# Designed miniproteins, single chains, continued (5), part 35

Each design is a single chain, and the fold is of that chain. pLDDT is the mean over its residues in the fold that is shown.

## One batch from the design tools (miniprotein)

Design m17190
Fold by ESMFold2-Fast:
Structure m17190 (fold): chain A 60 residues (1-60)
Amino acid sequence: SSEDRVAAVLAAAMEFKFTGDILRLIEIAKNSKDLEDFRKRLSEEDLPEEFKELVLKLME
């Protein structure tokens, strides 16, 4: 769900001490059609690969 995606983004941001545009990532999580759309959008962001991997792992 969109709530699960937002929660995963926030959890990863806390773990990595993320100081970038968190509101942008929340909007991507909320506005994604499904998990595959979210994965694609997240992959296009200029973020550490470990951050992206943690977000997706938290969606398991």
Scores: mean pLDDT 84

Design m17191
Fold by ESMFold2-Fast:
Structure m17191 (fold): chain A 64 residues (1-64)
Amino acid sequence: MKEKIKEIAKKILEAIKNKAPREEILKLMSELFKLLGQNVDPSTFTETSMKEIAKTIIEALEKK
């Protein structure tokens, strides 16, 4: 589980860096929240917020 969460978070950052379509980024965000057991609509987030969320998750998982 932890490795899958980190992998999806990294994919989100890579998609944002590569200027992927918003729908692709939102799909990755939805999958990330599903893995975290959260029912959150990612369409309410800005690109900046999505980048911060993905970065925070990666840092939290690497700190342990």
Scores: mean pLDDT 77

Design m17192
Fold by ESMFold2-Fast:
Structure m17192 (fold): chain A 71 residues (1-71)
Amino acid sequence: DEVERLLREAEEHRRLAETHFQLANDYAKKASEAEDVEEALKLIAQALRHIGDGVEHYIKARRLEEEARRL
């Protein structure tokens, strides 16, 4: 069933988004605990990258869910 396939792929992307958001939060926490400003900025950059990746996966999940809803 195409609907079941799309929803399964959407769930996979939601899990990937959650993983990236969790990693972003971990990097942000490390940045707040950094004793050196330069190191903190590098950790913030990693957090921002993971936020971007998480958003991309979340958008893909949403599109797959909408496609399944139209079938």
Scores: mean pLDDT 89

Design m17193
Fold by ESMFold2-Fast:
Structure m17193 (fold): chain A 100 residues (1-100)
Amino acid sequence: MRLEKLRELAEIVIKLAEEKKDEATKRLAERALLLLEKEEPSLIEGAEILLGQALLALSEDVFKVLKEEKKEELLKLAKELIEEARSLLGEPVRRAIERS
């Protein structure tokens, strides 16, 4: 079930990125989708990180689509992936400040 939701979310992000001509975000989501197709745990973890970064870039557009389609489970998953991406970005910045 989670794997199917991750695939659906990646496809939504790819479509939205294409509509906005955001090629960088589209490539992140496409790479995530390719990793998900292999159905290997380590590759799924990598896909979640890439998809989280893509979702962070298009969060408002993705949330609008998911709310309009009443896909509450996907909305919850998208928020989870975004917070994980923010946490990963914050940790290196925090450590760099502490070293300064």
Scores: mean pLDDT 77

Design m17194
Fold by ESMFold2-Fast:
Structure m17194 (fold): chain A 76 residues (1-76)
Amino acid sequence: SAEEALDRLRARMEEEVQRLEKIDPELGKKYRARVDEAYERMRKALKESPEKFQEAMAEASDLLVEIRRAVRELEA
């Protein structure tokens, strides 16, 4: 379901931002704000339309990739 997809993506973003916060607390704080904003956008889009929800999910997925890249760069 759409709700399950949102919850799964939220959990993955939360895991990666927590990892980033442990390595670089200041950068982690900035990404946590972006994750919270993305979550609010996904929740709002879920109430509006399937098309807007898919768009919000795609944007959040891009953010997850960006956070994972930041973690990898700092762990190298």
Scores: mean pLDDT 85

Design m17195
Fold by ESMFold2-Fast:
Structure m17195 (fold): chain A 61 residues (1-61)
Amino acid sequence: SEEDLERIQKLFKEGKFEEAAKLYYRSLIREVAKRKGLPVPEIPEDATIEELVALYRELEK
């Protein structure tokens, strides 16, 4: 969403690259689920980038 993109850009400018990447994948997971007509999975706030990437790959199948 536009709000997520704005937040991601702000995090990058602040040097918070890990937080930016996590928000990016969370946003991407929501968009893929919506596109496929699937429920958006519940993602823990402490989820790692690796966990988010794995979840995204499972949704893309």
Scores: mean pLDDT 80

Design m17196
Fold by ESMFold2-Fast:
Structure m17196 (fold): chain A 100 residues (1-100)
Amino acid sequence: SEEDIRKAKLKLQEMRIQIIDAINNNESIEKIMEIVDKAREEIEEILKEYPEARERINEVIDKFKKEATEALEKNDYEKLYEVIKKMFEELQRILDELEK
């Protein structure tokens, strides 16, 4: 439903704010992954009637978790910000496509 897509978009925006705040506060990789996993669970519940979108979202998040971990292991914060930006752009695109 349009309401479910709107709720998923709000959860995506909340996750973005929480991740940026965690990075600005020098929180651990574990804290960032906790934020991502919690948002994933909430978005999956909201989008339970959209199995194809859920699969795509899970693929994007799994790729993000791998690339973000690699960037943080190298203390490459520029790469971390690029990986975060790309994840949000891809997730937003998936949700926008559900409204069409």
Scores: mean pLDDT 84

Design m17197
Fold by ESMFold2-Fast:
Structure m17197 (fold): chain A 55 residues (1-55)
Amino acid sequence: MKKYTFDNGIILEIGENKIRIIDPSTNAELIIDEAKKYLRLVIPEFNVEAEAQNL
């Protein structure tokens, strides 16, 4: 798994079948997991929390 931290503090984590993008300052998060057929999006500032399974 590769991890990148950008100058703006956003963290990108890349695995073989998984991508995770997080902003630790806001707790915003996007997860896409192809092996699990799963997607999760959280944007606390906009009151957004969405999850999809069996994609």
Scores: mean pLDDT 78

Design m17198
Fold by ESMFold2-Fast:
Structure m17198 (fold): chain A 65 residues (1-65)
Amino acid sequence: APPMSEAQRQAVKDHLASLGWPEGRREALAAFVGREYEEALAAGRDVTDEDLLRWTDLLAAAFAG
């Protein structure tokens, strides 16, 4: 499956920045979201940009300490 576009990856990082996540953590979470996106596409799922941002929010909240 194709990787997340650069625009999608940037949108994920910008969203994480708006939530107060530091740069190093934004990169790591964006990479994790990218892997999940590729796995979802490989499994035959479709993922919209809105789904990506909501998914990013839920995953970031799950890993917030």
Scores: mean pLDDT 76

Design m17199
Fold by ESMFold2-Fast:
Structure m17199 (fold): chain A 91 residues (1-91)
Amino acid sequence: MQLAQQRLYNTSLSLASQETDPQQQAQLLVEAAKASTTDQQIQDIAQLAKDKGVLQQVLQLLQQQKDVYEKAGNQQGVQTLQQAIQALQSL
């Protein structure tokens, strides 16, 4: 399962880097955050979101996805997204 998450993270981050539409870029960064397994990956997402000017859009989508995971009882997903939200807010 780690390999699948790593592939999803790498693909989503690469696509986000190439995307020019802010809404699509923010969605791809959220997908990368959902697949992140390390603090470094979360920091890379935060930096790219800041560089592309989609920080607020990513924060909003991450909060929305966190609420979905919380209602579904996905505690691991909630923790991952909360970590991403905190990293983005610290910028």
Scores: mean pLDDT 81

Design m17200
Fold by ESMFold2-Fast:
Structure m17200 (fold): chain A 84 residues (1-84)
Amino acid sequence: MEEKIEELRRKTEEILAEAEAYIRSLPVSEEQKEGLIAAARAVAEALLAYAEAELRGDEEAKAEARERYLAAQAELAKLLEEAK
């Protein structure tokens, strides 16, 4: 299980690196770029928490992680819209 979680974290960091490179290419302020990067990381962390809870069979933890994921995703979407 640790091996599977570590693989998910590695793949998540790869996706975050691509997202960060894209965000840093946007014609927006450094403050907005850092906010977008932080929001993208929050989404990734919530998704990893959901995956961990699913592997444990912890339905309560899954529900909490899902709510956190949806909130983080909405925040990221709002920041992306503001950066246009």
Scores: mean pLDDT 79

Design m17201
Fold by ESMFold2-Fast:
Structure m17201 (fold): chain A 83 residues (1-83)
Amino acid sequence: SADEELASLLEVAKRLIKQAKEVIKNRDLDKFPETLQLLETQIDALQAALKAYPGASEELKKEAQEQLKELEKLREEIKKLLK
């Protein structure tokens, strides 16, 4: 279902957010390019899912929007650290 597919993507996003925060905190510079690519891929996947599943619950859509903001924030933090 739309809810199940969106929920599974949200679980992936939660794990990636934790991983990215740890990589940034530890300044694991060697992991930055891979982490950036994973963040960009997950942002694209969540945006695509929100467009594809208009029938998903409003609660899941709100959670997806909140996680998108967090993923985008982490992406920008890594980009700044790579300058």
Scores: mean pLDDT 87

Design m17202
Fold by ESMFold2-Fast:
Structure m17202 (fold): chain A 56 residues (1-56)
Amino acid sequence: LDQELDQVSKELKLTDQEYQQLVETVDAFLNLGFPNHLALKMAVASIKEELKAKAK
């Protein structure tokens, strides 16, 4: 999981704040009972949508 988080952060060129948001979002989904791979996939999708909205 940590390796996947680091890889995604590098691929999306996330800022420190965006990286913290990604980690917190993954943790939130894990706490809801989602498996690691789905939690990461959903968190990444959420961050990508926010980045698109920010870029406008």
Scores: mean pLDDT 77

Design m17203
Fold by ESMFold2-Fast:
Formats: structure tokens, C-alpha cells, sequence
Structure m17203 (fold): chain A 70 residues (1-70)
């Protein structure tokens, strides 16, 4: 689960398109489905803090809201 959360964070940080960001989102949601919800939440929060572009930040915020609603 932690490895998937870390890979999802990296994809969100480097995303230049919604398609790229969506790949990161899917990895974070998969980590949560495997029982690693806290690692997925932490990864989404770190992506928001570390991201320098609007696409990555927007998708990370959306994912964080979804994870916290579980």
C-alpha cells in the first residue's frame, strides 16, 4: 500500500495534464482500497504541499476529500 501511495504522489507532482494527474489519483485510491488509507491521505496532503502547478494541486485536493469521506 505504501509503495502505491508514494508512486501516486510522484505522478501528481509531475502531472502536466489531467490524464497524468488521474493516474496518480488512481494509485492513491488503490492504496486506500488495499487498507492503506492513512498512507494514501498522507501522500495526497504531501502532493498538495509539494506541487508547484495547478493541475497537480487540484487533483490532489479532490483525492484528499474523497479519501477523508471514506
Amino acid sequence: GEKLAEEGRELLLKAQTGGEASRGVNLLLEAAKKGDIQAAIDAAERAIEESTNGIGIAYARFTLDELKSL
Scores: mean pLDDT 80

Design m17204
Fold by ESMFold2-Fast:
Structure m17204 (fold): chain A 81 residues (1-81)
Amino acid sequence: QGQQYIQLARQYISQGDVNSAFYYVIQAGNILGLNNPDVLTVSGLASLQSGDLDSARLNFQNALDIDPNNETARNLLDSIQ
C-alpha cells in the first residue's frame, strides 16, 4: 500500500500535478513512516516539481542520511544548485 502511493506520487510528479503528488506523498508517509528513504525521495521530487529547491535538497539529504547508497537521492541532490 505505501509503495503503491509512492508510485502514484511519482506518476503525478511526471504529469506536473503537484497537488495530487503531495497528497500521495502524505499517504505514503502515513503508511511507511516519514523517515522512510523512498518517502523522503518522493517528497523531494514533489518539492522540486513545485519549485521549492530548499525543501527538495533537505528531503534528498535526509534520504541519504538514512540510506547513503540511495543512488536516486544522490543523483537528484547533485542535480540541484
Scores: mean pLDDT 84

Design m17205
Fold by ESMFold2-Fast:
Structure m17205 (fold): chain A 95 residues (1-95)
Amino acid sequence: SKEAEEYFKKAVEYLLKEDYKKAIEYAKKALEYDPNYILAWATLGLTSLVLNDKKLVEEVEKKLSKYTFNEEEGKKIQYIIDIILDKNEEAKEKL
């Protein structure tokens, strides 16, 4: 839905601001409108790893365990990872 997409965009905006708790809040709001919004689940999972929220990590793993990401979804997930890790830290890990 349009609402799910708008809340997902807000979640990414808060990730850019390093506001991980608000990123989780808006990712959850996206899932209230579209429970199958896979990018919102991925954002929730990656952010919950940063916050060491094991219960949220387990919920996301349960949802995504049987899902195969397409190329576009993979690119967007990589963008979210790059936001969380900063491009400089990501480059350091690849070296």
Scores: mean pLDDT 76

Design m17206
Fold by ESMFold2-Fast:
Structure m17206 (fold): chain A 99 residues (1-99)
Amino acid sequence: MEEKEKKRKANILDIASKLLAVATVLEGNVDSAEAARQAVIDAMKLDDGSAVNAAKYLAEALKEMGRTELAIQALREVADASKNPEHRAELEKLADELA
């Protein structure tokens, strides 16, 4: 029970960190896109759905910056890292809609 609370707090901080990485990409720092993508992939290991939302925000940010190919790549790589078939299908559908 205590271990679940610690994981929940760690997950919230992890997702907040990933959203900050996405915000850095939105500031026009395209070099941060790889770091943000990797951070989202790492969050998929927690399998709580929060990483899917982070991947969507990252893809939207990359598309807004005119980096549609990187947005598609990020969605596909996060989908590939996910062991949850529902998360994979959702991310792959978004990637196909951008292609």
Scores: mean pLDDT 65

Design m17207
Fold by ESMFold2-Fast:
Structure m17207 (fold): chain A 62 residues (1-62)
Amino acid sequence: MSISLDELVELLREFFASHGVELPEHALRQLARQYDRDGDGVLDQAELDALLASSPEFAAFL
């Protein structure tokens, strides 16, 4: 499965909001870019697998 950087930002926002944390958009975008290895604005399956390997809790939001 592949998701866009904007979709990942939205998923991260919902994830942190569910834990009582509201991060500004720029912080969410910086966090999302850490998982976008190619910097193309799209996360491929390998990048998504790396995200889930470091934070399996994100699987609940994907």
Scores: mean pLDDT 70

Design m17208
Fold by ESMFold2-Fast:
Structure m17208 (fold): chain A 86 residues (1-86)
Amino acid sequence: AELERLREAVRRNAEKAGVDAEEVLRKAEELLPVVEEAVRNGEEAVRALEEEMLAAFEAGDYVTALAYVAAAGLLAIRRREAEAAA
């Protein structure tokens, strides 16, 4: 349910931005290890990724910007799946 909800949210936001939702999701999976590492490294690392995401929005790189948001969502889902599997 959560993964489907994330995909639907990505599709809606991709449509608004005029970009391909599948490209956003693929880039989100590429960024997932980067986001996971930043979360492990603490608040300053997370802030740096948030600044990169905002810079991408400002530059009109909506694929990268939405991919950061989607990667954070994927990480949250993976954490809940890991809790359920434990």
Scores: mean pLDDT 82

Design m17209
Fold by ESMFold2-Fast:
Structure m17209 (fold): chain A 58 residues (1-58)
Amino acid sequence: MDDRVARFVDMIEDIERSTGVVSVFLRNSRSRDDVMRRVRDFVARSGLDVDDLIDSLS
């Protein structure tokens, strides 16, 4: 799971870098670890898995 969370974080950071679009998980974050924690917390609360989030970006 953590490897896939890291992959999702890499993807949203790449999207910001290439397009200027800032993911909700990146806004007001203090660090990459903070972003990863937010993604894990969202997945735990929403009933989705990380693969669903990754697929939404493709």
Scores: mean pLDDT 78

Design m17210
Fold by ESMFold2-Fast:
Structure m17210 (fold): chain A 61 residues (1-61)
Amino acid sequence: DEVGNRVAELGRELAPELAPPARILDQAYRDGVTTPEVEAARKRLAEGLKRVREFIDEAEK
């Protein structure tokens, strides 16, 4: 399916960009810390999820 193919392509593109901030958040949850690095990682993941949602909405048109 065209939509599925576009979503998969976006996922492949974003995975290497979102993996580092995801690892930072995972480590922070284990350590129970809140630092500027953790806040930046959280914002990056939120932006990434927002882009995925917007892409899916646009692709469905």
Scores: mean pLDDT 71

Design m17211
Fold by ESMFold2-Fast:
Structure m17211 (fold): chain A 88 residues (1-88)
Amino acid sequence: MHRERAREALLETMMEVEGLSREEAEEALRSSPGDGRFLSELRIAVERGLLSLEEAARLLAERMGIPVAYARAVLTGAPVEEVEAAKA
């Protein structure tokens, strides 16, 4: 199942880059109040080749309840305001 592999890759990124334990990384994915940290971790996972842009965009879209296209634009470094303006 693709979703499970994407989640595992994100956990690996959090553990390696931020020095979190597996339990801390899992808790951060479940309970993080801020989308900014989750977004940063997804960007790092894509940069490291642990997640494709499409996989990361789907995870971000699911977490934030936003369209995948919007999530993809945010992951590629577009500001949120710029992405929202582009929808006009």
Scores: mean pLDDT 65

Design m17212
Fold by ESMFold2-Fast:
Structure m17212 (fold): chain A 75 residues (1-75)
Amino acid sequence: SSAEEARRQALEARARAVLMELTVTIGDPNVSEEEKNKLQELIDRIRRALEEGASLATIEQLLAEAEKELEKVKG
């Protein structure tokens, strides 16, 4: 449906924003190697989920996990 397509597009836009923030954060010299490795794993998992056409629920869960890890690093 058009509503489901709109939701998918919105979720892809959110994923793009999260991936950008993860990439910028990994470039920060104040972020530890352990934190960088965790953020890189999240980038790889999100990209794979999008490429494999994972369910909207799976993508939402991965994005929520990534947002949580970003908040920990920013704090």
Scores: mean pLDDT 85

Design m17213
Fold by ESMFold2-Fast:
Structure m17213 (fold): chain A 71 residues (1-71)
Amino acid sequence: LLEEAREEGYELGKKIGLENKDQTTAEVSKLAAEEARKKADEKGWSETVKHLYVFSAQMGAAEAVEEAKRE
């Protein structure tokens, strides 16, 4: 569960980052966090799993945006 939440969150964040690569890292991180929180709430996960999922999504989004800006 925790490992799945981390992996799914990171993938979600990376997708959001690539779709919004023209925005700032802060803006994309906020979008990823909001979308991840919404999806975690729909899944009925515990607060611990939700926090891990949101954090992983923010990391994935930030990484994708920074990589896109290098090119």
Scores: mean pLDDT 78

Design m17214
Fold by ESMFold2-Fast:
Structure m17214 (fold): chain A 55 residues (1-55)
Amino acid sequence: MLSEEEFEKATRGAGTLLASGFSREQAVAAVQAGGGASKEEAERAVDLAIERGLA
């Protein structure tokens, strides 16, 4: 549901939340609450942030 630009922004946001001490579950919920992201897209954005070492 997210565009590539929106997904990249969500991934960066997720990385910032994780770096700030939020859990994966909290980061997923925050990405969803930010609008437009499905649970699957939010989970992918958070997992990608972790994989890229943004967390």
Scores: mean pLDDT 76

Design m17215
Fold by ESMFold2-Fast:
Structure m17215 (fold): chain A 93 residues (1-93)
Amino acid sequence: MQQGDQLYDLGQKYLSQGNYDLAITYYQQSLSLYSDDPQRQARLYNNIGSAYLNQGNYDLAIQYSQRALDLDPDNRGARLTLYAAQVRLQSQS
């Protein structure tokens, strides 16, 4: 949807500025408008997971990357985000 694309673009803009909270907010709003596009939803979940990974919130990064893989099991970006979050979570002991 047109509005979903605009929200996604805003998410990408704030992500590039290191404003992960705003990036996540716009990705979540974009996600709510892409009910008919599982591939786009998987990409958005991966982008949310990646933003949480960059914030050091590894539990949420794992949760969102798993959701992306539930929609698209072959999403390599989501698999990489999941593995990176799991490794970093283990290194915090």
Scores: mean pLDDT 85

Design m17216
Fold by ESMFold2-Fast:
Structure m17216 (fold): chain A 65 residues (1-65)
Amino acid sequence: GAASEAAVALLKHGASPEAASAAMEGLSSLDGACQQEAVAAVKSAKSAEGAGEALALAVQKCSGG
């Protein structure tokens, strides 16, 4: 699913398995549109740090409020 795709993309950018697992757990509680936006944001990042920031922004945009 989308949460797993985000986790795989984070790992490809050099994130730790623990960070990827935490992201997958966090995303699994969001709706499908938020999960897809997070996946796209992580995949478009150029670094592990950028991927983490992109994921955080996507989650905040979807769950902020």
Scores: mean pLDDT 77

Design m17217
Fold by ESMFold2-Fast:
Structure m17217 (fold): chain A 58 residues (1-58)
Amino acid sequence: SSSEYLDREEAIELAQTEYGLSEAFAETLFDFADSDGSGRVRREAFEALARALKPAAP
């Protein structure tokens, strides 16, 4: 899809399924990315964060 934004539920699911992060960690990552409280984050920015943190949990 060409969606530029992820809501909280979408971001958490993507982080778990594509990057192998736990639900709790994905929630923390979303909260960090959504610092303005809008309830959505840039897909590209969120994926970059998730990808950067994936190697820490082999």
Scores: mean pLDDT 75

Design m17218
Fold by ESMFold2-Fast:
Structure m17218 (fold): chain A 80 residues (1-80)
Amino acid sequence: SYLEEARRIADEAMRVAREADAVLTPEQALEVTKLLMRIMANITTLDYDPSLSDAEKERILAENRDALRRIREIKRAAAG
């Protein structure tokens, strides 16, 4: 389901964020936190909005994938 996939993305995003935490600048940590908050808000929308079309669910899932990709980019930048 879209909800299960969104939860899997969130679990991975939290894992990547935890692994990077020790090497992030305060600015990078704030950006990661905002991205995680967006991922969580999108899960809430998927869970509670029964009116969402499949296309809207796919768009929300794509937004969460983009957020995870950005968290991974921040981790790589912090390591260099």
Scores: mean pLDDT 89

Design m17219
Fold by ESMFold2-Fast:
Structure m17219 (fold): chain A 66 residues (1-66)
Amino acid sequence: SMEELQKLIEEAKELAKLAALAQAAAAGLTPKSVEVKIENGSKVTATATTDEATFTASIDLSEFVK
């Protein structure tokens, strides 16, 4: 249902943020910001930005929602 999809999107936003931040930390860099975008109603992308590099984590929920 749409309600279940919305709940999964909120959970995916948290997970994507953590994954992007973890990538920056693993590289020894401190993130200045983290941004989250939702594309096509099911693809969640989080981008962590540092002074040196950008780290992206993406979760596509279309494979999990039927």
Scores: mean pLDDT 81

Design m17220
Fold by ESMFold2-Fast:
Structure m17220 (fold): chain A 64 residues (1-64)
Amino acid sequence: ADEKGAEQAKEAAIEGGVSEEEAERIARSVMLSTDSEQADKAGAAAGTGNVEGARRALEAGGVL
């Protein structure tokens, strides 16, 4: 999984009003993804402030 994507997901989630604990869960899910493309998609969605988009990307990848 992509460490940078996970960090971006965490930051965007926190900025979007998500609790720090929930943001960490999203980041951990990105890190556990075995597909770099899934991690990149989740990170990109979170980076745009779209926490729901990040969650859906993780779900589509079977990580959540």
Scores: mean pLDDT 61

Design m17221
Fold by ESMFold2-Fast:
Order: sequence, then C-alpha cells, then structure tokens
Structure m17221 (fold): chain A 90 residues (1-90)
Amino acid sequence: GAKATIVGLSGTATSVTVTVEASSGTITAVAATVLAADGTARGSASAAGSGSSATVTVPYTGAAGTVTVGAGATLADGSTGSGSGTVTTT
C-alpha cells in the first residue's frame, strides 16, 4: 500500500505547520498534535487532503522552544501513515 511521511515542519510563536507526502496516491486526511518539551499537549488540528501532499497548520499556545509534533495521514486506498518530529517555535 501507499505510505505517508512527514517531509516538512515549521514553527512560529502561534502555529506549527506540518507537511506530509504520500509515496503514491492521494492523501484524504491529515491530523497533527503538538507537544511541549514536558509532554503537555499544546495544540491539535486536522485537514482534508486532495493530492500527494497535504499541509495542516496547528494553532500553538505556549512558550518559545522545541516542540514535538506527531502526525497521521489517511490515503484514498485506505492506507495510513504516521510520524513524529521536532521543530523550534519562536
């Protein structure tokens, strides 16, 4: 089945943007959660996809610093993908 992978992460003072790409096929949905360095959840969001790449912007409320992002995607063929990464907020 197709796979989805996090290929981009960027952070600001008020948001974290996550970009996911499918190895093949179409992303139908993406969801992401942002955790502070202490493991506290600081935001979550979901977005519909319509192509081989999807971007979700998570509203973020917290101090500047390194945050962990977990993301999951659903593909049109029913395959799912998940990943995590870190990004620095300002």
Scores: mean pLDDT 78

Design m17222
Fold by ESMFold2-Fast:
Structure m17222 (fold): chain A 60 residues (1-60)
Amino acid sequence: SEHAERAAAGARAAVASGMSAAVAGGLYDKQTHEAGLSAEEAAEAARRGGGDGEAGRRNA
């Protein structure tokens, strides 16, 4: 969902800004829980976030 995608993007931006990956990952997990997302929806959003580097270039 859009909430999970936004949470994943926020976590990546936090890491890029110097936050540790462990802390950023914890924030992502909290936000997906607060958004009331299913495990499947959260997994799909995380996969889209992780694929932006390669998949986005091919789809552009």
Scores: mean pLDDT 56

Design m17223
Fold by ESMFold2-Fast:
Structure m17223 (fold): chain A 95 residues (1-95)
Amino acid sequence: KGLKLASQGKLDEAIKEFEEELARDPNNLKSKIYLTQVLILQGKFDEAIEEIDEIIKNFKLTKADYLDLVSAANTSPDLEFQEYVEKKVKEALKK
């Protein structure tokens, strides 16, 4: 549901769906990554960074998870934000 809403440009509805999924299962890494992507698409960079910090703190990231987070950051044209996320996630992969 959340991904379909995001693909239709219904970003607020997509966020609510992912937040509801996370309320039921706070350890759902895939939903956290998708929520982060939708927040970036809305320009909610502070909230997106907060989600990335929680992902890094609570999960051991795979190479695929790294690529998904970097891909999400790259939906923003903000090169400083992209670089910030890439450095932060690369450090998490070394743990």
Scores: mean pLDDT 76

Design m17224
Fold by ESMFold2-Fast:
Structure m17224 (fold): chain A 64 residues (1-64)
Amino acid sequence: SPAAKRIAEIIKQTDADPSDANLQKAIAELNAILDELKDSSSIEDSVIRVAAASAIAAARSRLK
């Protein structure tokens, strides 16, 4: 899924550069993915939403 690949890339980018600016950008991009998939009933998109939510929580935990 393009969304799953994008989430993995966002995580990789924030791991390489965990600056507050990059973390905030990542949170915004992950929230956009959640909004795109909010009305989807597919199991695949539900798994992707959980992955995005977990990535948001991880990014927020790194913010100061």
Scores: mean pLDDT 81

Design m17225
Fold by ESMFold2-Fast:
Structure m17225 (fold): chain A 84 residues (1-84)
Amino acid sequence: MEKYLEVLRRLAEKYKLPEEVLEKAEELLRRFLEKYPEAREYPPEFVAGAALAYAVEKILGKPPLPIQVPALNLLRERLEEVAK
């Protein structure tokens, strides 16, 4: 879990995202990995990137960055299930 949170914080800092987005992405990532532990088979950057992109869409209303689109497309349905 710690490795995923480190990646998430690094990406949020790199893209200058608000703390609210980071907090939501951390919450989603924790719930996601609890419900779908098999997602740990993917690189941490892939899973954390998808959770962060989802939080950006929900909080800022912005589209995800092109580099994040494949990860978000693969994981979106499962992220939506844990978002509540």
Scores: mean pLDDT 76

Design m17226
Fold by ESMFold2-Fast:
Structure m17226 (fold): chain A 90 residues (1-90)
Amino acid sequence: SEEELVAELVEALRELLRAYQAGDWEKAVEAAAKAGVLLRQIGELPNAQELMDRVIAELGDELPAILKTAAEVTKKFAEEILKKAEELEK
């Protein structure tokens, strides 16, 4: 459901931040890959903008830290994230 997609993306992004702050690179890569797959799934929906607005609202003041973390994790682990995302897409 759309509510599940929003909730799962919010949790994946929060987990990415927590894992990165803890130095848990394996978990950070898993969370980044999951967020990437969920972003692609939301982006294919006709109401993608509304769903993304809900994700942004739910994250609130955590959003800047999450965006910075996503950029750093992608910079360090791009290949690992891509491989994990392929696994998650079946």
Scores: mean pLDDT 87

